# Designed miniproteins, single chains, continued (3): the designs that were tried, part 45

Each design is a single chain, and the fold is of that chain. pLDDT is the mean over its residues in the fold that is shown.

## One batch from the design tools (miniprotein)

Design m9654
Fold by ESMFold2-Fast:
Structure m9654 (fold): chain A 59 residues (1-59)
Amino acid sequence: MEEERQEALERVRRIAAKAGGTVRVRPDGSVVIENFDGGTLTEEEQRELAEALRRVAAL
């Protein structure tokens, strides 16, 4: 569970970085992306990001 969560977080970071985003984990464990320009990402990359964020929340 923890290893998969870290892999999902790393995937979020990699995709967010393409849009200039910085990943922040809140005290409640939720993940937010700051300074993020989603318009830079393709629709496929946006879907991958959403899936990775859902995995982080589920793990």
Scores: mean pLDDT 74

Design m9655
Fold by ESMFold2-Fast:
Structure m9655 (fold): chain A 85 residues (1-85)
Amino acid sequence: DPAAEAQRQAILAKIREAAERFRKAMDEVVDARLNKASQEEIDKKLKELEEALDELIEALSLDPSLKDKVDHMKKNKDSLLKGML
């Protein structure tokens, strides 16, 4: 089904874009800490990281085959963020 394949490709593109944004947000938190940025700036970058994780979870939820992984990520969001920092 060409329409189903096009939809799947669009979902994969959104997942890749969200994953890259999430990676960039992680790098920005690390850079802010290494450069001894103010706590206010670090907190801002941490909020941006959380928002990027939410966008990644939302993008992943568009793929039904990832439902169990998405449900796990939603349930364990705080632990995932702590594990990355």
Scores: mean pLDDT 83

Design m9656
Fold by ESMFold2-Fast:
Structure m9656 (fold): chain A 69 residues (1-69)
Amino acid sequence: MKLTEENLEAGVIALAAAVGLVTARKTDFPGKEEVIRKYEAALDAASQGNVEEARKLLEEARKIDKEME
């Protein structure tokens, strides 16, 4: 496998998105479905090599998740 900077970044984003998705699925909070969708979209984008989109979606999910009670 090619260990390029983009491949490492995609892997880190995918792992972060997967952890966020699992955590969100186990907790009930307002906006849960939106947060789950964004983590799923980030994971999908990372798996497709779309690092910029994956990063954006991950940050959007984290922002919502961080502001939820």
Scores: mean pLDDT 73

Design m9657
Fold by ESMFold2-Fast:
Structure m9657 (fold): chain A 103 residues (1-103)
Amino acid sequence: SKVEKFLEEIDELEEKALAAIEAGRLDELRRVLEEFRRLLLEVLRSDLSEEEKIEVIEKLIEALEKILEAAKKHGVPKELILEIEELLGLARIALAVERIIAR
């Protein structure tokens, strides 16, 4: 399933981001955040149903919230914290739009 593939990719990116934060690998964290951005856009442009897009975006938001909390706890630079917050905001807007379309 395309949904299952997106959910698996989100789990892999979450693990990579958390490991990068713990190890202080900020360039790796930046690359993972770019992958999350790409994934969000791919989901929105996909032929998935509105309900399937909602499921994937909710999982992506959950992952980004965990990454944001870890980044704050481990003293990640404010620039990268802001980048995570902006990506999380974009994902939340996308979720709200999909929920309106699904109604």
Scores: mean pLDDT 89

Design m9658
Fold by ESMFold2-Fast:
Structure m9658 (fold): chain A 65 residues (1-65)
Amino acid sequence: SAEDARRSGEAAKEAAEKGDSVAAAVGAYQAKLSGGDPELARKAVEAARQGDAEKAGEYALKAGE
């Protein structure tokens, strides 16, 4: 649902703020599964793979919105 996607994106952003890029990527993927934007979720995962937790969290939050 849209609400579940938003919550997953918010959780991913919180994890990213703590420096956890892996948890941010997981949250982005969960946002996608809940009906979030798949392209923004993909960008979040790509940022996380490059070690950019801040961008991963930002894209994950947008994927859930």
Scores: mean pLDDT 83

Design m9659
Fold by ESMFold2-Fast:
Formats: sequence, structure tokens, C-alpha cells
Structure m9659 (fold): chain A 89 residues (1-89)
Amino acid sequence: LSPEEQAALRELVAEGRRLARPAGELYEQALATGSRELLEEALRLLEEALERLRRRAEEVRERTPRAAELVLETLRREEEELRRLREEL
């Protein structure tokens, strides 16, 4: 990756962590309390975070296509895992 691609990748990863944090906190509370309602809310927030990060990656795709594609590929896998987790609820 070029320096520009590496910088974009680092920014997208940092943004993803920020967007996912509230969902992660609710997920931990759901596990501690056994609350299905908190678990469902955590998964909803995670879906929202993945969608926001997807839009962000697509915005930078023209300028940094390799960084964007790496993030989009990771998001596709995360979305698939989330779908499976929802089916297990």
C-alpha cells in the first residue's frame, strides 16, 4: 500500500472502532445480565455501525481504492457473521 493508502486504512480502522464501541458496551451488558433485549439492541447498533463504515469506505474508494476495498471486504465478512449470530438468537 502507498503511504496515502496506509493512512486511509488506519483512519477507516479507527473510525470503525469508534462506531462499534457503543454496540460492544451493550453486548457486554447483555452477556452480564442475560438480557435478550440488550443483546438485540447491541446487534442493531452494530449493524448501524457497519453500514456507516461501509459508506465511509465507499466515499474514499476513488482516492484510496485499495484501502477502501480491504475495509469493504472485511465488512462483508463481519455482516455475514452478524447475520449468523442473529439466526442463533
Scores: mean pLDDT 82

Design m9660
Fold by ESMFold2-Fast:
Structure m9660 (fold): chain A 70 residues (1-70)
Amino acid sequence: MPSAYEGAKAAAEAAAKGDAAGASRGGRLFSQSYHPEPGDKGAKEAVVGGAAGDAALAERGAQRAHESEK
């Protein structure tokens, strides 16, 4: 379902606005919704970035996960 992508996008948007707490929450939600499929590398980066409060990493990971999502 689109929930994993929406979670990743929410994390990326929060990270882009410098909201580390929002990015962390978005990453956590994404982690709970993502599926083990091709492109997990991007999904993992989004979660790690969100948890660490690294806005740039979370945003990049979310974009990569979206591009790899099928």
Scores: mean pLDDT 59

Design m9661
Fold by ESMFold2-Fast:
Structure m9661 (fold): chain A 92 residues (1-92)
Amino acid sequence: ETVKLWQKLTPEQRIEALRRSAELFASRGTPESQLLAKIFNEIAEEVEKALKENNESLLIIATMKAVYLLKYLEKHYPELAKEVSEIIREVS
């Protein structure tokens, strides 16, 4: 389960996983994959900002967004979820 792998990551590893997933999605060139790339990068930026500002509320919100998005991918885009799981294993 992608979410369980995600939960074991440090915040820095989560940023790396989000950024690498965004690069993968962007490379696919479909409108849907480009939107996913944008959303993953936006969440990565929110995590980075939360860490720099020591903002616990922003970190929690960004984490909840990531978990929701990963569950959404598992349900609707299982092949993309598999690729994200592989990225998570590589960064852990």
Scores: mean pLDDT 84

Design m9662
Fold by ESMFold2-Fast:
Structure m9662 (fold): chain A 69 residues (1-69)
Amino acid sequence: GEVILRVGEHEAEEARRLGEEAGVPELGKQLADAIRAAARATAAGDEESYARAVEEIRKLKAQLDEVLA
């Protein structure tokens, strides 16, 4: 419900800020969008969309972690 969406929005905002601070704002925005998609899929009970969003988060997070290394 709303709690899941609120937590997702907080995590998405943190991802966006981290991307901006690292000099890769577009990557941070993409990660934020993927996190929001995962939260929406969880709230809707959409397992297929959730799995897709988690895969995107994994890929984007790996790219961001490499930039921050």
Scores: mean pLDDT 81

Design m9663
Fold by ESMFold2-Fast:
Structure m9663 (fold): chain A 80 residues (1-80)
Amino acid sequence: SAEEEAREKIREAIEKALKEEDEEEQYKIFKETIKEILDSGKLSPEEIYTLISEEMRELKVPGKLRKIVLEAFDEVVKEK
């Protein structure tokens, strides 16, 4: 399903970002991932936000990285 595909992409992005020390690279990872999911046209921004929030909670993402993810989401949605 589109939700399962998006959830896997979000999870992979989180795991990749947790290995990165550069905040600009973390931001880029999420901007590219969120844009890819949005560009698929299969999920609304609200649905994507819910999936991101759920995955961040489940993976216990640190507040600093959570802020970067949410800033990337806001920027991608604004540019669309």
Scores: mean pLDDT 85

Design m9664
Fold by ESMFold2-Fast:
Structure m9664 (fold): chain A 100 residues (1-100)
Amino acid sequence: LEEALAGIHAVTDEGNRAYIEALKVADEAEKVNPEFGKKLREEIEKIRDDYLIAVSEALGEAVRHPERAAESLARAQATGDDFRKKVEELIKKAEEEIKK
């Protein structure tokens, strides 16, 4: 349980770093195209909210079912990987807009 909880917290920390980086890129995009930047920020916020809900559910399951803590950790890690991939795609779109 303790290792799984630590792992889930690490996933949350990594996600928070990716989120902050994405917002910085969205701010740069907004300087070039305000409408695009605002829409990008809204999309980042939405996927971050979905991510936080999923990670919170994994954390709750690990606490309620310690015997499945490893499964909850794996689910949190998969959720974190998915979130980072989505963030990376949005950063790529922002960089393309900034280059225009």
Scores: mean pLDDT 82

Design m9665
Fold by ESMFold2-Fast:
Structure m9665 (fold): chain A 72 residues (1-72)
Amino acid sequence: AMDLYKEAARNYTGAASLLSNNGKKYKDEILELAEKSIKLAKKAAELDPSLKEEAEEIIKGSEAIKKEVEAL
C-alpha cells in the first residue's frame, strides 16, 4: 500500500514538473503520468484506508493537472 502511494506521488510530481517546464510540449507524457498516479493512489487507498486522505489529495491534484493540460 505505502509503496503504491509513493509510486503515485512520484508520478504526480513528474506530471507537475513537466507541466511547469513545458505543458504543451509534454502534453501526452503529463496525461499518462497523471492517469497512472490516479490509478495507483486509488489502489493504495483500497489496500490501506489510513492512506485515504493522502491518496484523495493526489487524485485531486492529478485530475487538476489533466484539466490544465487539456486547456493548452
Scores: mean pLDDT 84

Design m9666
Fold by ESMFold2-Fast:
Structure m9666 (fold): chain A 61 residues (1-61)
Amino acid sequence: MKYLLVFPEKVSEDAKVFIGDTEAKVLAVKDRLVLAEPTAPVSKDAKAFVGDTEAEYWEEV
């Protein structure tokens, strides 16, 4: 499953993305937008992060 993530700040192409405790494979980055695929199933109640920065929004696409 793929997710679209929106961060409050510009994300690096080399950034590590986590949804809860699950690392997500980064598929594409454009400014504050990240398209990612989790390496394992994620909860809908999970929080998404790049480093210490929490995503403002994320959804399944």
Scores: mean pLDDT 81

Design m9667
Fold by ESMFold2-Fast:
Structure m9667 (fold): chain A 99 residues (1-99)
Amino acid sequence: MAEFYKAVARAARSLAKALQNALEKGDRETAIEVIESLAKLARNAAEKTGDEEFKKYADELEKHRDEIKANPEKFGEHARRAIEVAQKLADIAEEKAKA
């Protein structure tokens, strides 16, 4: 399980950087795709580990994705929140890898 959690943490950090780059460029379409990838990563982690924290982050990421799609004017707000969730996903995965 430690190797799995390390892989999740690395993927989440990489996707968080991609999302930050998309936000800086105003690339809403790329940001939506990156958030979708983050949500799938978190959901896969929840399914494999049974950990409710990963499910919570998947649900939050999907909510921010849907809000960006519905309200383009809130893109910056929800993209920033999604970056925070991605960082928390990476941090909790790193913590669990140490156990």
Scores: mean pLDDT 88

Design m9668
Fold by ESMFold2-Fast:
Structure m9668 (fold): chain A 57 residues (1-57)
Amino acid sequence: SETARRILEGALAAGAEVELEQVGDEYRAVVTLDGVRIVEPLSREEYEALQALLAAH
């Protein structure tokens, strides 16, 4: 999705670390920037799109 792509590009441009997590039926992105950890809930579609983009980098 466009949202997933924008999240990844923005985070990487800011120098953040991005990790994807799946816990049961829940999907989330964990973004770490300057010692601050932000957890963003994702849909399955957004999770799959972000996973593909991270694999391409």
Scores: mean pLDDT 75

Design m9669
Fold by ESMFold2-Fast:
Structure m9669 (fold): chain A 80 residues (1-80)
Amino acid sequence: MTLEELLEEAKKLPQAELHEEAEKGVKDGVEEAKSLTNEEAIERVEAAVKNAKDREGEAKAVAASAAVKLAEELIKLGYK
């Protein structure tokens, strides 16, 4: 699965506005991913999308929005 496919999958889930703590989590995840292979970066986004699917209510929407942001930032850095 590509990062673009994972991004589209995450966008189909409920979305929420990210607060400071969730935004920091995405930023830290992006920094960690800079040392990863493309396959490892995909696996991290896939895990984030799966985590969002396994949650309920507001936590699901926050996790889904964080997964969207992570995928967008990694695609911007040249990951596929």
Scores: mean pLDDT 78

Design m9670
Fold by ESMFold2-Fast:
Structure m9670 (fold): chain A 75 residues (1-75)
Amino acid sequence: IEELRAAIDAGDLEKARELAVKYSNEIGKKTNNVKAHMLSVAALILLAASEVDADPRGTMRTALETLEKAKEIAK
């Protein structure tokens, strides 16, 4: 997930989107926690919004925060 943060910080939004999808799928497939599943889906929705948002980098940072919460709950 640190790679996702680094990609956002570098402005590499294409790589950031690929990593966000990867981490969302990893969390969703490996957890039985409904809240973690819901947060992984919310991160994918934020990812889709980043493609049309005036601040795609800020939206991707929100997606990262959502994925970090999902990962913590999925432990």
Scores: mean pLDDT 71

Design m9671
Fold by ESMFold2-Fast:
Structure m9671 (fold): chain A 111 residues (1-111)
Amino acid sequence: STRDILNEKLAPLGEELRELIERIEEIAREFGVYEEVKPYLEKARKAIEEKNYAEAFSYLGDALSVLISHLGVKHPAILELLREIARLLEKAGLPLLSEFLLEKVDELEKE
């Protein structure tokens, strides 16, 4: 399944996933939306501890969606976070998905 493939590919990147959690937390605290984001970050941390890396990545997506709803997808902090996610996807051996995300970020910056 897609989840099983993603779990296998993300398993070596547990530290990078934790760094992404910390980065999302920093942005959420800076913009006053931490309480809304916190439950997703706690679920992501628990998923990493249980070695459910695909679930952790999914919860990070939920946390990112909350940030986008408050800041807008074109916000510089969101665009940089999307680039960090693209780098993580490249390290996970998902270069086409990384390239797709970077192309979308470049399109958003031009608008």
Scores: mean pLDDT 87

Design m9672
Fold by ESMFold2-Fast:
Structure m9672 (fold): chain A 60 residues (1-60)
Amino acid sequence: HMSEEAKKLFEEAGKATDPAEAARLLGRAYRVDPSALPEVIKAGELLVEGKTPEEAVKEF
């Protein structure tokens, strides 16, 4: 449901070693594709819960 550009940003977020960097890349995905908001919120919630960046984005 995300654009190809937003999906690339999610892939980069999953490769991040720092949750803050992952969150920044998720914010960029939202800027590129506002329709990705539900996926960005879900991934952000998982990061706040202490999941790794890869775990947070694996479903997207």
Scores: mean pLDDT 81

Design m9673
Fold by ESMFold2-Fast:
Structure m9673 (fold): chain A 98 residues (1-98)
Amino acid sequence: MSREQLEAEVYLALATMIAALLKKMAERGIADPNDVRLAEKAVELAEQAVKLDPSLREGVRRIAELFRETAEIARKNGHQEMADAFERAAKRLEELAK
């Protein structure tokens, strides 16, 4: 494994942790406009991971699923703007995973 492949795995892990954090916050009814920026950073990290190691596309698809679930929770809690942001993140990640 190259250094670039290890860096890619770290970027994917960070993106996954951000997605998991946002889902936990949504489940607890915590809404913060700054969470939109965290979602955007997770997408950027996943994009960087795939550029370094294209084999990580399956991991990116799992992050997209987390954002889909988080968007659904945000909608149920009445946080439509956040739900729309998480849906955009999921769609970008799904496109990246192709």
Scores: mean pLDDT 86

Design m9674
Fold by ESMFold2-Fast:
Structure m9674 (fold): chain A 81 residues (1-81)
Amino acid sequence: SAELLAAAEAALAAAQAALAAGDYEAAAEHGRRAAALGREAVRKADKAQLPRAIGLTIAGIGLALEGAIKAGKLEKAAVPK
């Protein structure tokens, strides 16, 4: 799935650029997209592509979480008592 790998890499690069620019909402969105594309690439990967697809998925998740935390989008789940 060379197309999915290329799309995931492009989304990851966009997430990194947004994070560097201080656009944390865009960083979270692009990171989430990179993770989704990476996951789809894992599903369609041959054995040789699998490590790269997994790496892109993990990197995308990391950037999505960092962007979301910095944007204030991640909230602790409400624990009603």
Scores: mean pLDDT 77

Design m9675
Fold by ESMFold2-Fast:
Structure m9675 (fold): chain A 66 residues (1-66)
Amino acid sequence: SLLKRLFERDNAEVLDEFLEAVELYKEGRIEEAIELLKKAYAKFGIELSDEQAKRVLEDMLKALES
C-alpha cells in the first residue's frame, strides 16, 4: 500500500520533527512547537487544532521524561 509505505518511509523524519517540537515546547517556544507539530501532521492529511497540538506535545513530553 502506498499509504503504508509513506508512513514507514517518513516515520524517521516525522519522529525528528516531533522531537524538535517537544524541545521547542520545553524551551517555552509554545507557538513554534504547535506550528511544527501541525506541519508534521499535515503531511499525513491531518489538521490539528492548537488545543489538539498542545495535548499531543504534553503527552509526548510525559512519555519522554517518564
Scores: mean pLDDT 74

Design m9676
Fold by ESMFold2-Fast:
Structure m9676 (fold): chain A 69 residues (1-69)
Amino acid sequence: SAFLERARAEAIADLERALSITTDPEKIAELQAQLDALRAAENPSARQLLDAQVAAGIVELEAGVEKTF
């Protein structure tokens, strides 16, 4: 349980960070939906945690590419 709570907290932090760096309403809607789902889930699956971290990571990578190129 401690491992899952930490993994959930990390995924939530990643989603919140991604939300702070994007102004794209479509991306905001997708990230917010995943954030709400993780907050509501009593026992999030490994897939759900992975999908959230991947979505947040893509937003961060896209923001980096757009700012540096």
Scores: mean pLDDT 78

Design m9677
Fold by ESMFold2-Fast:
Structure m9677 (fold): chain A 103 residues (1-103)
Amino acid sequence: DKEEERLKHLLENIPIYKETRKELEELLKKYENTDDEEEKKKLIKEAMRIILKTFARMTDEQVEEMFAKQPLDPETVEKLLEFIKETKKTLENFIKLLEEKLK
């Protein structure tokens, strides 16, 4: 059954999704506790790197090239912060949905 095989693959990825959510939560906490603009940019880049590597299957080189082409001004940092928060929430909801399928 193709649907059962797809579900099995998603269920096997639950540990990866949980780890990614945890990493994003830790980076968001560091962001909230810093007033240093350069540290904020570094934390946003790290969170985006995790997201792009996990979901878009991008390499470290591809992520570095993307950031080199698009410098992070304060407006871009705020937009990416909101995206990271939404991605974390989406992951939390998706994990809950998958765990319900295990019942």
Scores: mean pLDDT 80

Design m9678
Fold by ESMFold2-Fast:
Structure m9678 (fold): chain A 74 residues (1-74)
Amino acid sequence: DALADLTLDSPIEALAARLPEVSAADIARLRAAGLHTVRDVVETSSARLRALGLSEAALRALDRAILQIMLREA
């Protein structure tokens, strides 16, 4: 499982390494907005992430990865 090592406290760069839909440019946008961990992304609305310029493919990949991480952390 490519997501097995990811937690809510993992840096967002770890998501780009595991999710081909999430680009280095997407990570740069998230960091510029003050989002540094998976938890920061979870606490941010999809509307705000879309406003930051993330693609729909990146948003869908993040939603699926975050769901898997949250189910493991529960």
Scores: mean pLDDT 79

Design m9679
Fold by ESMFold2-Fast:
Formats: structure tokens, sequence, C-alpha cells
Structure m9679 (fold): chain A 65 residues (1-65)
């Protein structure tokens, strides 16, 4: 079956959600540039996004083998 393809699609949806959250945080940070909590949340979400993209790339590599 297409189990791996389904997992990639689910990761893609999660990636899009995190990207949207990052954009919201960036817009809020423009309004509150001194807000350390927003900066920390942005850094955490950017780190999570990098990890999810790494997992997706790893899974896509497995589909090509």
Amino acid sequence: GDELEKFIKELEERIKKIEEEIEKLKEELKKQPENKELKLELEIKEGLLALLKGIKAWLEKKLNK
C-alpha cells in the first residue's frame, strides 16, 4: 500500500500548519519587537519546522529506493 505516501502527506499538512503559525508569530513580533516570549515561540516553531522537513525528506528518500 501507499502507507509511506500517506505519512508524507500528513507531515506536509503539519508542516503547512507550523508555517502558518510562524507567519502569525512574525506579524505579532513586528507589533511587539521587544516581546521575548514571542521570540522564543518563533525560535521553537522554526526548530520544529526544520525537524519535520528533515523527516519528510528522509521519508521521500525511502520512496525512491
Scores: mean pLDDT 83

Design m9680
Fold by ESMFold2-Fast:
Structure m9680 (fold): chain A 83 residues (1-83)
Amino acid sequence: NAMEKKKEANELIEKLDKLIDEMERLVSQGTPEALERAKKLFEEASKILKKLRDLVNETKDPEIREKFYEVAEKLGKVLEKLK
């Protein structure tokens, strides 16, 4: 059901945005403990992003696809700061 998958995709996008905000705050703190927490959140975010990508491919919805690319770009920028 495309409508149900669309709902799931939106829920995953919301979860990713929250995780990204938390990771950015932890990276900004710059302590070893904060960076370790950010890395764990990145692992969680990566799993959610993979599920979201699968939903994008299944729904073929242009709005969900656009939001996916926006969130993926934000996550990639956070990853650069963790290295």
Scores: mean pLDDT 85

Design m9681
Fold by ESMFold2-Fast:
Structure m9681 (fold): chain A 99 residues (1-99)
Amino acid sequence: SMEDLLKQIQDELKSLEEKRRILENVARIEAYARRHLTPEERTKVMKEVLKLAEDDTPQNRARLDKLAAEADSALGEYRQKVEELKKKINELIEKIKSN
């Protein structure tokens, strides 16, 4: 039926989205590792991350999600610090102009 075909396509889309999410999580963790870890530490971490991605279980997906979120949070802290510094610079410029 058309309903059965729709369900089949939806299941295929869901599977593709899950695989895409795993790849995106691996890429985010690698980006963090390249910026913050030594080459030796990066190799060790990426070996574990790739093993989690290869052995696609609900537990391993949850672990990858958590690691990617932690990587994103660390990168977010740098962005927040940059924004805070830019605000302080603007405040100092205004104070210099008013003096």
Scores: mean pLDDT 77

Design m9682
Fold by ESMFold2-Fast:
Formats: C-alpha cells, structure tokens, sequence
Structure m9682 (fold): chain A 90 residues (1-90)
C-alpha cells in the first residue's frame, strides 16, 4: 500500500514494521516450541513473499522518499532472516 507508506511518518513506518516483525518472530517461536514443521514451512513462505513485497515497494519509493525506502529495505532484510530461520527449522 503505497498510499499508507506515503502518508505515514518515518517513525510510524518503523514502529509498524517493528510490530509486524515481532509478531512474525513470536509465530516462529511458537511453531518451533510446538515442533510444527508445517507451520514453519508456511511461515517461511509467507515471510519470503512479504519481504519481496517490501523490496518492490522500496524500489518504487527510492527516488521519491529515500528515507522510507531504506526503512522498507531494512524490514525486508529482517523478514528474510526470519524466513531463513523458519526454513532451517523444518
């Protein structure tokens, strides 16, 4: 949602992404604790898709709002790391 990103402040964007990343981390922790390989695989797929979406949005914003583009790229990297963690646990 380009419109949501454009209307949010950099601080609001960082906070929203931080909460989303923490929710993803908790979901992975819960699936690992449960030994739920199917849930871990689904989380890995979802996080990979979300990271790709954030990277595409960052590329669109790079010239218009480089600060927000950087925030989105950092969040994409964190989601990619979480996806690798979930994938490795399967």
Amino acid sequence: DVELVLSASPEELREGLRRAIEAARRAIDAAEAAGDAAALARLADLLEEEAEGLRRLAEELRERDPEKAEILEEAAEELEELARRARAAV
Scores: mean pLDDT 85

Design m9683
Fold by ESMFold2-Fast:
Structure m9683 (fold): chain A 68 residues (1-68)
Amino acid sequence: SAADELAAALAFLNSIPGVKAEQVGDTEIIAEVDLPVEKQIGIVLRLIGDFPSLEVSVKGNTITLRAK
C-alpha cells in the first residue's frame, strides 16, 4: 500500500548519512539532502524504482514524496 511504501521510504531516507526526512501528515514525506548532486540523483532514481505508489518530485536539494 502507499502507506507501507511511505513508511519504508522514510526509513530508507533517514538511513542515509546527509539526508533528513520527515513525514508531513499521512500522505507526504519531505527530505533535505546534504550530498553531492550525483548522490542525490542516485537516491531519486532508487525512490522512483523502489516505491511505485509514491510520486517523487525534486526542487534543489529537497525531495518530496507523495502518495498517489
Scores: mean pLDDT 86

Design m9684
Fold by ESMFold2-Fast:
Structure m9684 (fold): chain A 85 residues (1-85)
Amino acid sequence: NPLVEHAKELLEEAKEAYKKGDYESAAQLASIAFGNASAVASEEARKKGEELGKKANEAGEKGDAKKAAELAIEAAEVALKGAEE
């Protein structure tokens, strides 16, 4: 599935950006990965990812870019797992 493969690539890039301390790029890449994976994910995985995405946005609004990136990556991982199961 091209959406799943693209989500995997973007999620790997997001994790690399996070390791380098580029939390803004990590969150952006993870958000795009979530969009691609959630389109074919189970309803349960999509809803869990949406909740994590909301928390990521709240962390970003509070200026916690690292936490926002962590939550965005987690959202993408949950959606991707649900798209492969």
Scores: mean pLDDT 86

Design m9685
Fold by ESMFold2-Fast:
Parts: structure tokens; C-alpha cells; sequence
Structure m9685 (fold): chain A 59 residues (1-59)
């Protein structure tokens, strides 16, 4: 999913900036947010993918 790719890219940028500042608490928070958002996007993307595949299969 391009949405997952975008989330990964933004997370890497945020982590790089926080690492430069030595903000360990910020790094932990960003990683926790990343996991939560990744799971939410994964579940939604899987649901949409199944629905789209079923529609295509029915013609």
C-alpha cells in the first residue's frame, strides 16, 4: 500500500530528526505511533483489498 510506504517514509524522517537531537522519549513515542498507525492501515487495506477482489471476481 502506498499509504504504508508514506507512513514509513515520514516515520524515518521524524526518527532521523529526533536522533540528531538525542530525544529518546520522542523516538519511543514516534515508534509507538508508527506501530498503531501501521496496524490500522494494514487492517483497513486488507478489508478494502478483499472487497475489491470479490467485486472483480463477480464481473
Amino acid sequence: SSEIDALVEETVKRLTALRRRGDEEGIKQVLEEFVERLLALSDEAQRKQIEASLELAKG
Scores: mean pLDDT 78

Design m9686
Fold by ESMFold2-Fast:
Structure m9686 (fold): chain A 78 residues (1-78)
Amino acid sequence: SMMNQQQYIDQQLSQIPQDSIDAANQMVSDYFSQNPDIDRSIFPRVVTAVAVRLHSQNRTTITQSDVDFMNDVVDLIS
């Protein structure tokens, strides 16, 4: 069976603790506020990618490596 992008996002978010989702939301929101030229339609996809990363590494604390990862994700999906 083929998993589409939305199904993948929904599956990943269901496995992630709310603390990791909240941390990702805060970081991505701050980044988009500082970069107003970024299309807000990609916001949920960027939050999901960061939340998945934080959870996979058992972290809720944001580091520079997460900011670098977010830049890569924005470049990929913009």
Scores: mean pLDDT 77

Design m9687
Fold by ESMFold2-Fast:
Structure m9687 (fold): chain A 75 residues (1-75)
Amino acid sequence: SKEEEIKELEKRIEELEKEIEELEEKLRELKEKLKTATGEEKEELEKEILEIEIEIGLKRIELGVLKLILKKLLE
């Protein structure tokens, strides 16, 4: 039913928002570690930061699309 589709979509939106928040918290922690890191540790942290930033970006795109779909279903 349409009501079940809306509930599933709302649940996925909430899950994505939570995942983004957790990734942003991890990103803040890694950026703090980066301030004192040197050499190979710095390179590994920079790589991990980039990978997390890409993941956040992709999840934000998915979140935007799902919110547009939800808005259209509720109209």
Scores: mean pLDDT 89

Design m9688
Fold by ESMFold2-Fast:
Structure m9688 (fold): chain A 86 residues (1-86)
Amino acid sequence: MSELEKRILEEEARVALLQMGISILKKQGVDVSEVEELVKKAEEYIEKAREALEAGDEEKAKEYIEKAEKAIKEAEEKYKKTLKES
């Protein structure tokens, strides 16, 4: 796999872990709407990164990976805050 493909897979794994955590908290009646919104945004950027890689545009893929990473970090921070306040 290319280095960019590895980065996308790493971000997809982080999103999967966040989705699992969201599912658990949501079943407990915790409001995770902000975290869900950030995860959805990250998924959208990951999809765009994959599209750019498929088109051979490595620069555009890197930009979308960076945007996905930022959204995931924000989601992780919000998730941790929700855990502490719940």
Scores: mean pLDDT 85

Design m9689
Fold by ESMFold2-Fast:
Formats: C-alpha cells, sequence, structure tokens
Structure m9689 (fold): chain A 76 residues (1-76)
C-alpha cells in the first residue's frame, strides 16, 4: 500500500512536469492551464498505478497535455 501511494505521488509529479513543459510560452487563460496540469497529474498517477515506467508516464502525459492544449485553443 505505501509503495503504491509513493508511486502514485511520483506519477503525479511526472505528469505535472510534462504539462508545465508543454505549457511554456502557451497563451492560454490561467484556469485552462491549471485544468491541463491537473488532468496530466491524474493521468500520471493512473499510469504509475498500472506499473508504467517514468519515461512512459512522461511521454504519455506530454502527448495528453499537447492534445488538451490543441482542444483548448480550438474552443477559445
Amino acid sequence: HMEEVNREAEGFAIGAKAAVEVLKGVDLPASEQARIIGAAMALGANLARQGKSDEEIYEEAKKFAEEMVKKAKERL
């Protein structure tokens, strides 16, 4: 249980890092940026729970954040 909790926390951190990198220089409202970061953190935790590596989590979270940025720009 404790190992799983720690791994989920690592996944959250990797997801956040990926989303922040994708959002550098992106002109979106702060509320949209926060939503994308939060979603990427949740994805990272979920992938960590599934036993994905740090590299896999980062790659998937980055791809996900890029897709969310695209959708946000299309909506605005």
Scores: mean pLDDT 83

